# Designs tried in a protein design run: designed miniproteins, single chains, continued (4). Part 27

Each design is a single chain, and the fold is of that chain. pLDDT is the mean over its residues in the fold that is shown.

## One batch from the design tools (miniprotein)

Design m12973
Fold by ESMFold2-Fast:
Structure m12973 (fold): chain A 84 residues (1-84)
Amino acid sequence: MDFAVALFEAEVEYLIEKGEVTKEKIERLRRSFIDAVRFEALHFDGLSEEEVEKLVADIEAGKTPQGKRVRELFEKAEKALEEK
């Protein structure tokens, strides 16, 4: 999970720096991040599908420190979109 968050942060910062932020790219990054979280939890952490969906929901709700960070990164990307 920490790796997936760090990668997501790097991708968001790269898009902002290059001026390539679009709603479509942010949506694709969001889906890729959630897929990476599901994959890691299911295959590396040995969680059940039910536990994985709960983890994803908790991350999206900002209930974890990692979820709060991801939420902040999405807000930063949305602000960059508004300035374009």
Scores: mean pLDDT 73

Design m12974
Fold by ESMFold2-Fast:
Structure m12974 (fold): chain A 67 residues (1-67)
Amino acid sequence: MNYEEQIREYEERIKKDPNDAKAYANLAVALAKLGRLEEAFEYYLIARNLAPDDPAVAAAGEALAAL
């Protein structure tokens, strides 16, 4: 698993659709796996504000809580 490549992919998705809550949620998880925890929580909060009931957002919250 390459988290740097995943971050790049999710950043491109966000550039094309700044309301892509799944991209923000997945970006948060990838950043957390690299130890970039402050950025991870910031992107998770954006995802939660955009789509609080999205399963990808819920999964990101669980992943961050497990750190």
Scores: mean pLDDT 83

Design m12975
Fold by ESMFold2-Fast:
Structure m12975 (fold): chain A 98 residues (1-98)
Amino acid sequence: AEEKLREAEELFERALEALKKAQTADPEERRKLLAEATEATSRALLLLFELLDSGEITEEEAIERLEEWIKRLEPVPDVSLGLVGIALGVLKVILKKK
């Protein structure tokens, strides 16, 4: 649990750094950085949902993590912010129905 959560956080940090670098990169390098950020964000979300599905983290912990990621992505709005936002929205809807 703790190791996978740490890996998810490391992947998120990698995505955030790639997005920051993309802000000042040339068009070709920017495309590569945005691809890296997208892949890292997707992997981080998958790990978080695997932990949630296995019961290793609570729904509250997952929501808190996603909300923290959204706050950190707001200064560099891009595909990662959209992905995390969709994930949070879906999770909140599922939890409200249960």
Scores: mean pLDDT 78

Design m12976
Fold by ESMFold2-Fast:
Structure m12976 (fold): chain A 70 residues (1-70)
Amino acid sequence: MMSPEELIAYLEERLPTLSEEAQKAIEEVIEGIREGRDPEEVLKEKAKEALEKEDYDAYFALSEVARWYE
């Protein structure tokens, strides 16, 4: 299981390689985790939102990490 700090670091490292829309989605996940929300819940919620917006860059990035919490 990835710690919240490790997850934030991983997502921040990927930020510069993603589209502007994907960066915003990832930043919302990071903020949610920093606010004390459960990482699995935030990741699944934001991955679903990204898919609905057709932001596939964010969807694939978030879905990959969300699978580590299954």
Scores: mean pLDDT 78

Design m12977
Fold by ESMFold2-Fast:
Structure m12977 (fold): chain A 71 residues (1-71)
Amino acid sequence: SAIDEKIAELEKELAKNPNNSELWTKLGMLYLLRGDYKKALEYFEKSLAIDPNNEKAKTLKKIAEYMIKNM
């Protein structure tokens, strides 16, 4: 699918730039869109480990946690 192709491309970019919190956030968003909330949460956590002040990652993490708890 188009989402899986975008994930593969971003994962290659992330391998070259592992300390880019925005790339981790973008990957988390794609997993969130696929309904893979646990994987999305992992990626938002990695983003926040790099940049604890990333407001987008903080917000999306809360959404992923909510989806996991509330189905």
Scores: mean pLDDT 86

Design m12978
Fold by ESMFold2-Fast:
Structure m12978 (fold): chain A 92 residues (1-92)
Amino acid sequence: KSKDYEELKNFLYELNKKHPGLALELYDIYQEVLNLPKEEFESEYEAIHVLSSELVERLSSEEIKELLKRLKENESSKEDILNAFREFLLEL
């Protein structure tokens, strides 16, 4: 896997350590976003922002920025993002 993929996976470990269950919630949201029509959202990451209003309550501004940055770095492969979540959840 690419360095970006490994950095995303490591970030999810640290994020879930501080906020138990968040990685599973993000995985579910991301799967829902993949099924949305393009006309409803400019990008999957904008949809995550809209659907995850509670992220601003659970995560710091810096954690939200870092999460979005890492997801965007992997946006060329939606399957890689899903696999990062799956591998992370399997290791819990």
Scores: mean pLDDT 63

Design m12979
Fold by ESMFold2-Fast:
Structure m12979 (fold): chain A 74 residues (1-74)
Amino acid sequence: MNLLDLLEKVANGEATPEEVEELLKLLSHQPSSKLQELKEAIENEDWERAQKLAKEIVDTLKAMKAAGVAAAKE
């Protein structure tokens, strides 16, 4: 499963424990401070904060993908 799909499941509160573990493994290889904050929220079982952070990251990634597609078309 890709990072975006895992983030969206966490943001919606639909992630299984196995999917959360896969996400944590992916996050351990990411230097982003926002992704590290998400990892800390999950490790502390602060699900409200984890869902909020995952949603913000998903929105940012979707916006960057849309901007990248627009730039590539020109």
Scores: mean pLDDT 73

Design m12980
Fold by ESMFold2-Fast:
Structure m12980 (fold): chain A 64 residues (1-64)
Amino acid sequence: SAAKFEALKTRLEELGLTPEEATALAERLVSDPEAAIPGAVAFLVRHTFLSEEEARALLEELLA
């Protein structure tokens, strides 16, 4: 939904992702969360100070 997309995009930008990275990742997560979550968790761990557990919990909360 548009609301989930905007929430994801905003939170990802707050974590330090560029607008382009946040948009691309939010689109993937809204389209197919099960396929996108593992790669999104790995990306967030590499590019932010979130742990794997924190990244997963954040994405699951925003996609609920």
Scores: mean pLDDT 84

Design m12981
Fold by ESMFold2-Fast:
Structure m12981 (fold): chain A 58 residues (1-58)
Amino acid sequence: SKKSEEAAEVGREAAQKNSNLSADERKRIAAEAALKKAKELGDKETAEKAEYVLEALS
């Protein structure tokens, strides 16, 4: 969906700004940014997927 695409783009930008961090740290930053954006857009499915990624990295 368009909301999912916007959340993914925000996550990618956050990861790129932190390119010096480890892959797991960049994944966490991307997931946190995507989760925040998905909640702002009301996209529950994308928010749940981002939360799942964050739990897997914990």
Scores: mean pLDDT 77

Design m12982
Fold by ESMFold2-Fast:
Structure m12982 (fold): chain A 64 residues (1-64)
Amino acid sequence: VEEFLEKLEKKIEELEEEIKKLEEELEKTTDEAEKKKIQLEIQILEGIKALLEGMKTLLLKKTS
């Protein structure tokens, strides 16, 4: 259980780093089609992050 929790935390951190990189790319991008693509990717990653954080919360409630 702790091993799975640690993997979830690591994945959440990796997603946060990827989102930050995409946000920096979005700031540097001038093409409108590319901006929309990056924005969509950020939204997808934020959705996945929210799901993983939800799983983490449920695991903490069950093990505490």
Scores: mean pLDDT 80

Design m12983
Fold by ESMFold2-Fast:
Structure m12983 (fold): chain A 60 residues (1-60)
Amino acid sequence: SPYEEILELIKKLIEEGKSVEEIVEAALKKAEEYNLDIPTSVNPEETLKNIIDAAFEALN
């Protein structure tokens, strides 16, 4: 699942100590590759929450 790959990427980047901004950038790039429409915000923490929420909604 594209959303499962995005969640795995997020987990990997957190383990690597990447910033929220870097995590969001990588996750949005992955979402764009799969043509996923993710709501974005100027706040990277809010954007990350939107990505995670969308992934969990799609996997349920």
Scores: mean pLDDT 83

Design m12984
Fold by ESMFold2-Fast:
Structure m12984 (fold): chain A 57 residues (1-57)
Amino acid sequence: MELYKKALELDIEASLLRMEVAVLKISGSKDEEKIKELEEKARELEEKARELREKAE
């Protein structure tokens, strides 16, 4: 129960980071390092969310 809630929270955070990446790319930002860091963080959050769902079973 709590693990699923935490997983949903992490998925939401990851989605917000991916939105930020999309905005930076559309705006023509040349800060590729920042974009990469945000994408990596989003991926880590998505992986943690998956692990939490698996542990809840």
Scores: mean pLDDT 80

Design m12985
Fold by ESMFold2-Fast:
Structure m12985 (fold): chain A 68 residues (1-68)
Amino acid sequence: MEAEKHIEKAREAYEKGDYETALKHFEQALDIIEEKIKNGQPVDEELYDEILELFRKVREKLREKKAA
């Protein structure tokens, strides 16, 4: 699944401290999942919640870096 590939790449980037790459891949994964929701397609709710939480963490780290 396309979303799962982006999630895996995002997690790897996050673990390496590459938050910009992690954000990009989480955004792509969320876009795919949200498009499926808008089109009435089934999605994995547990996976969606996990991605949202990780995306929030990455976004917070990037905002702290830009706010200084």
Scores: mean pLDDT 78

Design m12986
Fold by ESMFold2-Fast:
Structure m12986 (fold): chain A 69 residues (1-69)
Amino acid sequence: SAAEAAFALFDTDGDGVISAAELRAALRALGRDPTDEQVAQAIAVADTDGDGVLDFAEFTRLIRPESVL
């Protein structure tokens, strides 16, 4: 899927997490144009631990949340 491809592409450290900068780049690659504030808000919504990074499941929920259906 596009989400899986984007996550794999931007997980440069192989840690299974995406930083705010990597999330912005991934969203732009998927045809989105998020602001820094939108990226920070998206991480705050998905990041339950407050560590400022996203796991694959959190990343996919952000780009394909059920609420957009």
Scores: mean pLDDT 67

Design m12987
Fold by ESMFold2-Fast:
Structure m12987 (fold): chain A 66 residues (1-66)
Amino acid sequence: MELIQEGAKLMEQGKPEEAAKKFQEAVKKNPDDAEAWGGLAYAYEKAGKPEKAKEYWKKANELAGA
């Protein structure tokens, strides 16, 4: 939870690469956390890495049951 909040703050600061690191730590801690995978996807999208973002969005959607 805390790591997701740290990642979100970094996204607000325009630091998507740093945010991705925080979200990556969150998915390592809880790999079933759809919110953490979504954050990771969003960070990669904002970092200009849409291919990786699509993979992470797929994972987030599978876990969220959407």
Scores: mean pLDDT 81

Design m12988
Fold by ESMFold2-Fast:
Structure m12988 (fold): chain A 82 residues (1-82)
Amino acid sequence: SALDDYIAAYGPLPTIAPGSTTIPALAYNGQLYAWTDDTFQIGDQITASATNPITGIPRTITFTVQSVDMIDGRNLITLIPA
C-alpha cells in the first residue's frame, strides 16, 4: 500500500496531538510526514522539534504543509521546510 511504502521509506511516522501545531520528529531527507486528526490546509505552518543525533541539541524547525491526504479516516500531511 502507499502507506506501507511511506513507512518503509521514512520509518515510523509521528502523530500530531489534537489541537497542536508541534511534532517531536526528525526530518527524513528534507521532508517530514505526520499523522493528524485535525484539518490542515496546504500552506499552514507547523513546527517540529528535531534533535541533532551527534550533539543531542534540540532545534525547532518551521515546516509548511505541502499536501494533505485522507487515509482510512486519518489525515497524512507532508511537510517541507519553510
Scores: mean pLDDT 70

Design m12989
Fold by ESMFold2-Fast:
Structure m12989 (fold): chain A 116 residues (1-116)
Amino acid sequence: VAALPLEPDERLEAAGVPVYVNDYGGDPAVVEAAKEAALEAAARHADGVVSITVTVHADGSVDVGVTARDEEAARAAAEAVAEGLEKRAGLEVEAVLRTTSASGRAVVAVRLAPKK
């Protein structure tokens, strides 16, 4: 898994929630789908969500990271981004990680990969 860059390639916002986009040579259609899915999830699940990060890799995989005040908010937003990517880019969820940030925020990370 690639490390996140120190600075995001693009910073977007929906409903007061920052959306950070990192592109490591991804397919432009997948990058667009990831942006749209993240912005839609931010707008729908703004309450309790601190940030959404999407990272698009050259191999077609996408990493989604949601930081929120609690695990339920992080999970709901992460599931919404994953659903959007499954519908728009034909990706499927291959891994889910749940953790806590150093600041005590809930973090849910989802890895998606192309269906066959």
Scores: mean pLDDT 82

Design m12990
Fold by ESMFold2-Fast:
Structure m12990 (fold): chain A 65 residues (1-65)
Amino acid sequence: MSEEELEKEIELTFYVMQAALAERAGDYETAAKWYEKAAEISREMGRDDLAEYFEKKAQELKEKA
């Protein structure tokens, strides 16, 4: 894994953790924003299926907000 790939994996993990914490707190708008960031970094990593998953998750949370 390159330094760039490692940095993206760390960012992805951080965004997912923040999204999950916000979702558990009932802050659906904030959770959706973090999942959108997770989707963006997933696409940059070439993980399109994962990005699509996070995009759908963000959309569901926006509907709850």
Scores: mean pLDDT 84

Design m12991
Fold by ESMFold2-Fast:
Structure m12991 (fold): chain A 97 residues (1-97)
Amino acid sequence: VFEEAIELDPNDGKAWLALGKKLFLEKKYEEAIEYFEKAIKADPSLTAAAYKYIGEAYFKMKKYEKAIEYYKKAIELGTGDLKEEAEKNLKKAEEKL
């Protein structure tokens, strides 16, 4: 078990994003969403990436309508691989409705 006291700079959006991803992998989806929202507040340049991960968290919680909403937001703000991945995730979520 990796136990380390993490002191995060409140303005380190990348650290908040990384912690959100860790919580997502641990299947703590609601907590992951909170940390992705912290990442957006700390670093708005991460908004597209954070919206994609928020969408993925809602998808895992079977909240497909919310997942679709956040994937669309990620697509509007994202470019390249992030946009393409969000578009694939959007289609997958729409297939669940």
Scores: mean pLDDT 81

Design m12993
Fold by ESMFold2-Fast:
Structure m12993 (fold): chain A 64 residues (1-64)
Amino acid sequence: EREELVKRFVELLKKVMKLIEQAKTAEEALELGEQAQRFRDEFLAAKSVEEMEEIIRRFEEWIK
C-alpha cells in the first residue's frame, strides 16, 4: 500500500523535474520546484493512506 503510493509520488516528482528542465525562465523553474517541495512536505506529514492518496490526487491535478 504505502510502497505503491511512494512509487506514484516519485513518478510525479520525476514529471516535475522534466517540467523544470523545459522551463523557459529561472523564475518558472523555481516556482515549479517550490510547489513540488510543498507536495513533498505534505506527503511526508500525511498520517494515513487516505491523506497520501488525496495529496497524490492534488499533485496529479496540478501537474496537468
Scores: mean pLDDT 83

Design m12994
Fold by ESMFold2-Fast:
Structure m12994 (fold): chain A 65 residues (1-65)
Amino acid sequence: MREKLEAEIDKAMAILRVAVELATSENPEAKKKAKEALEEISKLEDPEEAMRKAKETVEEVKKIE
């Protein structure tokens, strides 16, 4: 149970990070990438894949600023 809870928390934090980029970014391309990534992450059942996708999205958003 503890390991599953930690994985869920990590996934929630990853989602939150992408959501913050979406909310604070003023660049339309960055907003579009973050929004698309949030939809993909919500469909992922594996927390590790969700975290990796979120990290990649944040890095891509920063590159297009």
Scores: mean pLDDT 73

Design m12995
Fold by ESMFold2-Fast:
Structure m12995 (fold): chain A 94 residues (1-94)
Amino acid sequence: EIRKLLEEAKELVKKAIEALEAGDVEAAKEHLLKAADLLQQAMELAKDDPELREQIVRAQSLVSLALHALEKGDVEKAIEYAKQALKELEAILK
């Protein structure tokens, strides 16, 4: 269950990066919001695994930073945070 949520969140973050690089900020926000929701669900399921929960919290924080950057109109910073979130998710799933 947790691994499936993390895989889906990873694909959404990848789609968000692609959307931002294509100039589609609205699609990117939708993908990042869905990724954040899936990561929140994964954190809830990882309640009894503090190491995994901490890794998921880091990825979720980076997704939140990307969303905040988009609210400020900083697309370059949003891409940077989204790429960092992707890297964190890839590390968890390895």
Scores: mean pLDDT 88

Design m12996
Fold by ESMFold2-Fast:
Structure m12996 (fold): chain A 83 residues (1-83)
Amino acid sequence: MLSEEEIELLIRQAREMAREAEELTELVKEGKLSPQEAISKAVAMRIIAVAARNTGTEEAERAADELLEATDKLLEAVDEALK
């Protein structure tokens, strides 16, 4: 099991990644980020979200859900950009 300090770090990382995913979503919509790069970033972010969720803390679960929602929007923007 991760230490409390490691869990706090993971929560901060997940929240920072959620903000990054929102920024990447705008870049995809503007044609400034390739779909392939966006997909690679989204996959990495989702791995962190799963790790955070698996800590079993309510705060980490909320951070994970926020990150998953942000990456879902990023992947939707990728699908739209491929049209």
Scores: mean pLDDT 84

Design m12997
Fold by ESMFold2-Fast:
Parts: sequence; structure tokens; C-alpha cells
Structure m12997 (fold): chain A 81 residues (1-81)
Amino acid sequence: ALSTAEVLAVLEATLGRLLARRRASTDPAERARLTAAIREVGAAVDAIAAGADPQEVAAALLRRLEEIDPETAAEFRARLA
């Protein structure tokens, strides 16, 4: 299993990628979807900071990302392996 520090590093990498994609996007629908994903990653970081289990938070975030932005979900899943 990944440590708390390793899960947080994956979340930081995922957030950076989402922010870069939103900056490069000219499609309002894609920008809105990426903004929703950014909020979910931020909420996951906050939950871990509040003492939630990093593995449970990562699993819940993966399911939400699969619905919001499947590309980010696939990248996130790969980083957790």
C-alpha cells in the first residue's frame, strides 16, 4: 500500500496536470469538467489533512474522477500502481 506521503504526491501530480490542461483548453465544457475534477482532488487533499485514510480517499476519488474525466481517472489509477 502507498504511504500518506506517496498518496499526497500522486494527488499533487494529478492537480498539476489538471491545472495545465484547463489552462491549455479553449472548450468551455472541458474547462468546466476539469474545474470539477480540480475541486474533487482538492477535497481529497483536505480529507487526508483532516485524518481520513489515504487509501479510502484515493479509492473514492478514483470513482468520482471516472464519472467526471475518464482521462484523469486513468492517469490517477496508473500513478497509484
Scores: mean pLDDT 89

Design m12998
Fold by ESMFold2-Fast:
Structure m12998 (fold): chain A 103 residues (1-103)
Amino acid sequence: SVTVPAGATFTSTTQLDHKLTREDLVRIVRTIGNGLADAVEGLTSYEVVEEEVTENKARAVLRFTFADGSEALVRIEVEAKETANGSILTVTVTALTDVRLRP
């Protein structure tokens, strides 16, 4: 396994040929959250502790609970900027605590 340290931030920016709806941003956040839950080592459960959705941004903070009773926090932010040809999607994932990933 690999430990991602608290404060680590992963950012991806993608040009899309279409505009994103609020529902699209929520779906993207949920998809990323589920992927992170699948990648985390020793996970017993997770919950959404904060969620905020606007017209062009969705944000969630996830709390992961491990079998030993320890916890980890991850923030997911998704933002869409409208362009003349579609949108620019920016995804930012921030480890708020140390997070253990499966190998």
Scores: mean pLDDT 84

Design m12999
Fold by ESMFold2-Fast:
Structure m12999 (fold): chain A 90 residues (1-90)
Amino acid sequence: MKEEIDREVEIALLEIQLAVTKNALKRHPEDTETAARAVENILKRAKELGLPQEVIDALEKALQAFREGNVEEALKWLDRAGDALGRWAN
């Protein structure tokens, strides 16, 4: 029971962190370093929690877009990650 509750809370916090990171990036598209670091932390935790490959792939593609300097593509993949996580977490 404790592990289940802790997992549900951690997943809910990742959903919130992802939404906050995406909204911050939309308001401050120049602050890609902070957004990329946040996404790296989210991806690491997503892998530790065993989130679906669809979520992990979308986060990895967002990080690749950040490395390429493509903020619009990064936002697209962050939207995909959020949608996939929301559907899976239900």
Scores: mean pLDDT 82

Design m13000
Fold by ESMFold2-Fast:
Structure m13000 (fold): chain A 65 residues (1-65)
Amino acid sequence: SGSKSGAAAYEAGKAGDAAAASTAGYEMFRVGTGEQSEYGKKAYEAGAAGDAAAASEYGRLAFLA
């Protein structure tokens, strides 16, 4: 589910795993709706850029949306 992917992006980014956070953010972008999808896309982009901290924060916001 989208909520699980947002939580996964948050946890991976918090652990410093930008690649895993990017992958989880992309899944949230695909299956989420509205704000969940937009935050998932931002987590994907931040994680792809190697910014684990930003990916974690967007994953958290995607989970809460």
Scores: mean pLDDT 81

Design m13001
Fold by ESMFold2-Fast:
Structure m13001 (fold): chain A 61 residues (1-61)
Amino acid sequence: MDAVLAELARVTADLDPLVATQIARALAEGDFERALALAEAHLTPEQVARVRELAERAAAL
């Protein structure tokens, strides 16, 4: 999980800290639908694809 959250912090570095924290919390809690919805609203398509990869890795843990 720590490696997933570290990579997420890199992807969300340019976001509002509140939004970045909400995405990280959603991933940590297993709420992948919420994490992806927040990513789609605030990130580029390339960054959203990266968040999806991180959600898949988190789900496999």
Scores: mean pLDDT 77

Design m13002
Fold by ESMFold2-Fast:
Structure m13002 (fold): chain A 46 residues (1-46)
Amino acid sequence: SMAERVEKLTPEEARKILDEIEKLRNQLRTGADPELLKKISEAEKK
C-alpha cells in the first residue's frame, strides 16, 4: 500500500507526503473537484 512506501521514507519526508495525501482525500470526501479523484487513484495505483 502507499502507506507502506511512505513509512520507508524519513519522518520529515513522510509527513510532507502524508499531509498532501490527506488534503487530497479531504477534497475527495467533500466532492469539491473530480480532478482530485484521478490524482488519488494514480497515487493508489503506485
Scores: mean pLDDT 66

Design m13003
Fold by ESMFold2-Fast:
Structure m13003 (fold): chain A 70 residues (1-70)
Amino acid sequence: MTDEQKELAKEALEILKDALEKAVKNKLSEEEIEEIIEKAREQMRSLGMPEELIEELVKEAKKYAKELKE
């Protein structure tokens, strides 16, 4: 992974975490949260991120959101 991809990944993860935190605070359903995640996946793909990286970022963001709910 390049340094540029690392910075992009870090920024994308922070944005996704913030979006999921707001969704949890606003009591959005699990379906609505999954829609936010799916849109983020499509955006990351459009930026040319490799699938492995997208999957890692989504897993980290989901873990963060799950901890906020509990």
Scores: mean pLDDT 78

Design m13004
Fold by ESMFold2-Fast:
Formats: sequence, structure tokens, C-alpha cells
Structure m13004 (fold): chain A 62 residues (1-62)
Amino acid sequence: SAELEREIARALAAMVVAITERYGPDTPEVRAAVAAARAAVEDPSASVEELRAAAEAARAAA
């Protein structure tokens, strides 16, 4: 279902944020990407595409 896919994407993005904050490099680029990904996770209207894009941007910045 679309709802299940969205919640899976949100959970995965939240894990990427948590892991990147704990183990990633402390650079302005990583902090900005993590902040954007956290904002997407906290937005109940965020699409699966937005959640996946935010998670990937955080991973790419690290």
C-alpha cells in the first residue's frame, strides 16, 4: 500500500539521519543534508520520493 511504502521510507530516512549524525563526518555539508532529511521525516505530508531523496542526499554528503 502507498501508506506502508511511505512509512517504510520515513523509517529508513530516520535511520540514515541517526546513523549519519553518530558516525558521519562533522562538516557543514553533512549537517545541512541531515537537517533537510530530518525536516522531511518530521513532515507528515512528505512523499516517498521526497523521503528517499532526502535520505540519499544525507548519505551522499557523508
Scores: mean pLDDT 83

Design m13005
Fold by ESMFold2-Fast:
Structure m13005 (fold): chain A 78 residues (1-78)
Amino acid sequence: DLKEKIEKIMKEMDELYKKAKEAIKKGDLKKAEEYKKKLEELYKELVELLKKVPKELILYAIGAVLRAIGYLIELELL
């Protein structure tokens, strides 16, 4: 199920985003970079899944991609 795959990726991205923010607050820039790199890999998987989603899931998948972009931009600005 493509929807389940997207939900799983989004949950993992949510967790990595929180861990990256915590690492930044702690001043652990090396750990923050590791979490950011994992987020970038999950974003890449999400974009690949977007090519395979049926019409009914397009808006849901676009929402997931936009959320991922928001996480990556926010972490870059911190």
Scores: mean pLDDT 83

Design m13006
Fold by ESMFold2-Fast:
Structure m13006 (fold): chain A 64 residues (1-64)
Amino acid sequence: HHMEEERRRRIREITLLGAESLKKVKDPEKQAEIGKLMVEAIRAVHAGDEERANELIEKIKKLK
């Protein structure tokens, strides 16, 4: 399935985005929120729920 390649690409994108956000945010509470959003986004990718994954990615972007 092409899904395995796409899933790996999406997880990589989420990981890089989260890492960038964590570098910019110094508040421990916001860092914890970014971590939670990353975990939920990765779970959504594994579940094949691309709409939810995109929603969570946008939330991470807004915390920058």
Scores: mean pLDDT 79

Design m13007
Fold by ESMFold2-Fast:
Structure m13007 (fold): chain A 88 residues (1-88)
Amino acid sequence: MSIRERAQRAVAAIARIVQDHLDANYARGSPVEQAALAELGRLAGAVAAARTDEELLAAVEAFAERLREITGDEALEREVIAAAKEVL
């Protein structure tokens, strides 16, 4: 697979994990949901600009750290990073 295809698959997997977590734990339109979705949008942009697997992983790790700061959920951070590594 090309880096672009792997990047697209990683973002899709991460988006699903994040959306499932938000739907289970937070009300629609909550500040946490809005902040998490904004960070997911930033991740999609960063991933689209990545040229190497290392740049892609760095973008995901930065996103996961911000997601932990927003949600306080370290398990969610680990799940996001693990999902990205499985696709890479």
Scores: mean pLDDT 83

Design m13008
Fold by ESMFold2-Fast:
Structure m13008 (fold): chain A 61 residues (1-61)
Amino acid sequence: MEKYRELEERTARELVELGMPEDEAREIAEFVVRTGARAGLSVEEVEERLKAVVEAVRRNR
């Protein structure tokens, strides 16, 4: 699904901007999107989970 891939790429980019290695950022974003999609979450619900991950990384910095 193209919408999930766009969310994944955007989230990975934001995580890299926060100082996370690109490989790790992509793996985390992909895992969250894949797990959410398999659980039947909407695109909006997956987006909220990705935002929560970005904020968690930001606070731990």
Scores: mean pLDDT 80

Design m13009
Fold by ESMFold2-Fast:
Structure m13009 (fold): chain A 45 residues (1-45)
Amino acid sequence: MEEEIKKLGEEAKKLLDEINRAVRRGAPQDILDELNKKLRELAEK
């Protein structure tokens, strides 16, 4: 259980870092929506 939580946390952290980089670079909203969708899908697992 804790190992699975750590893995999900690592994947979420990577996605959050990617979202933050995209925001800093002024990425279009559709790209940001795609990244947020991936984050939600990860949270549902």
Scores: mean pLDDT 75

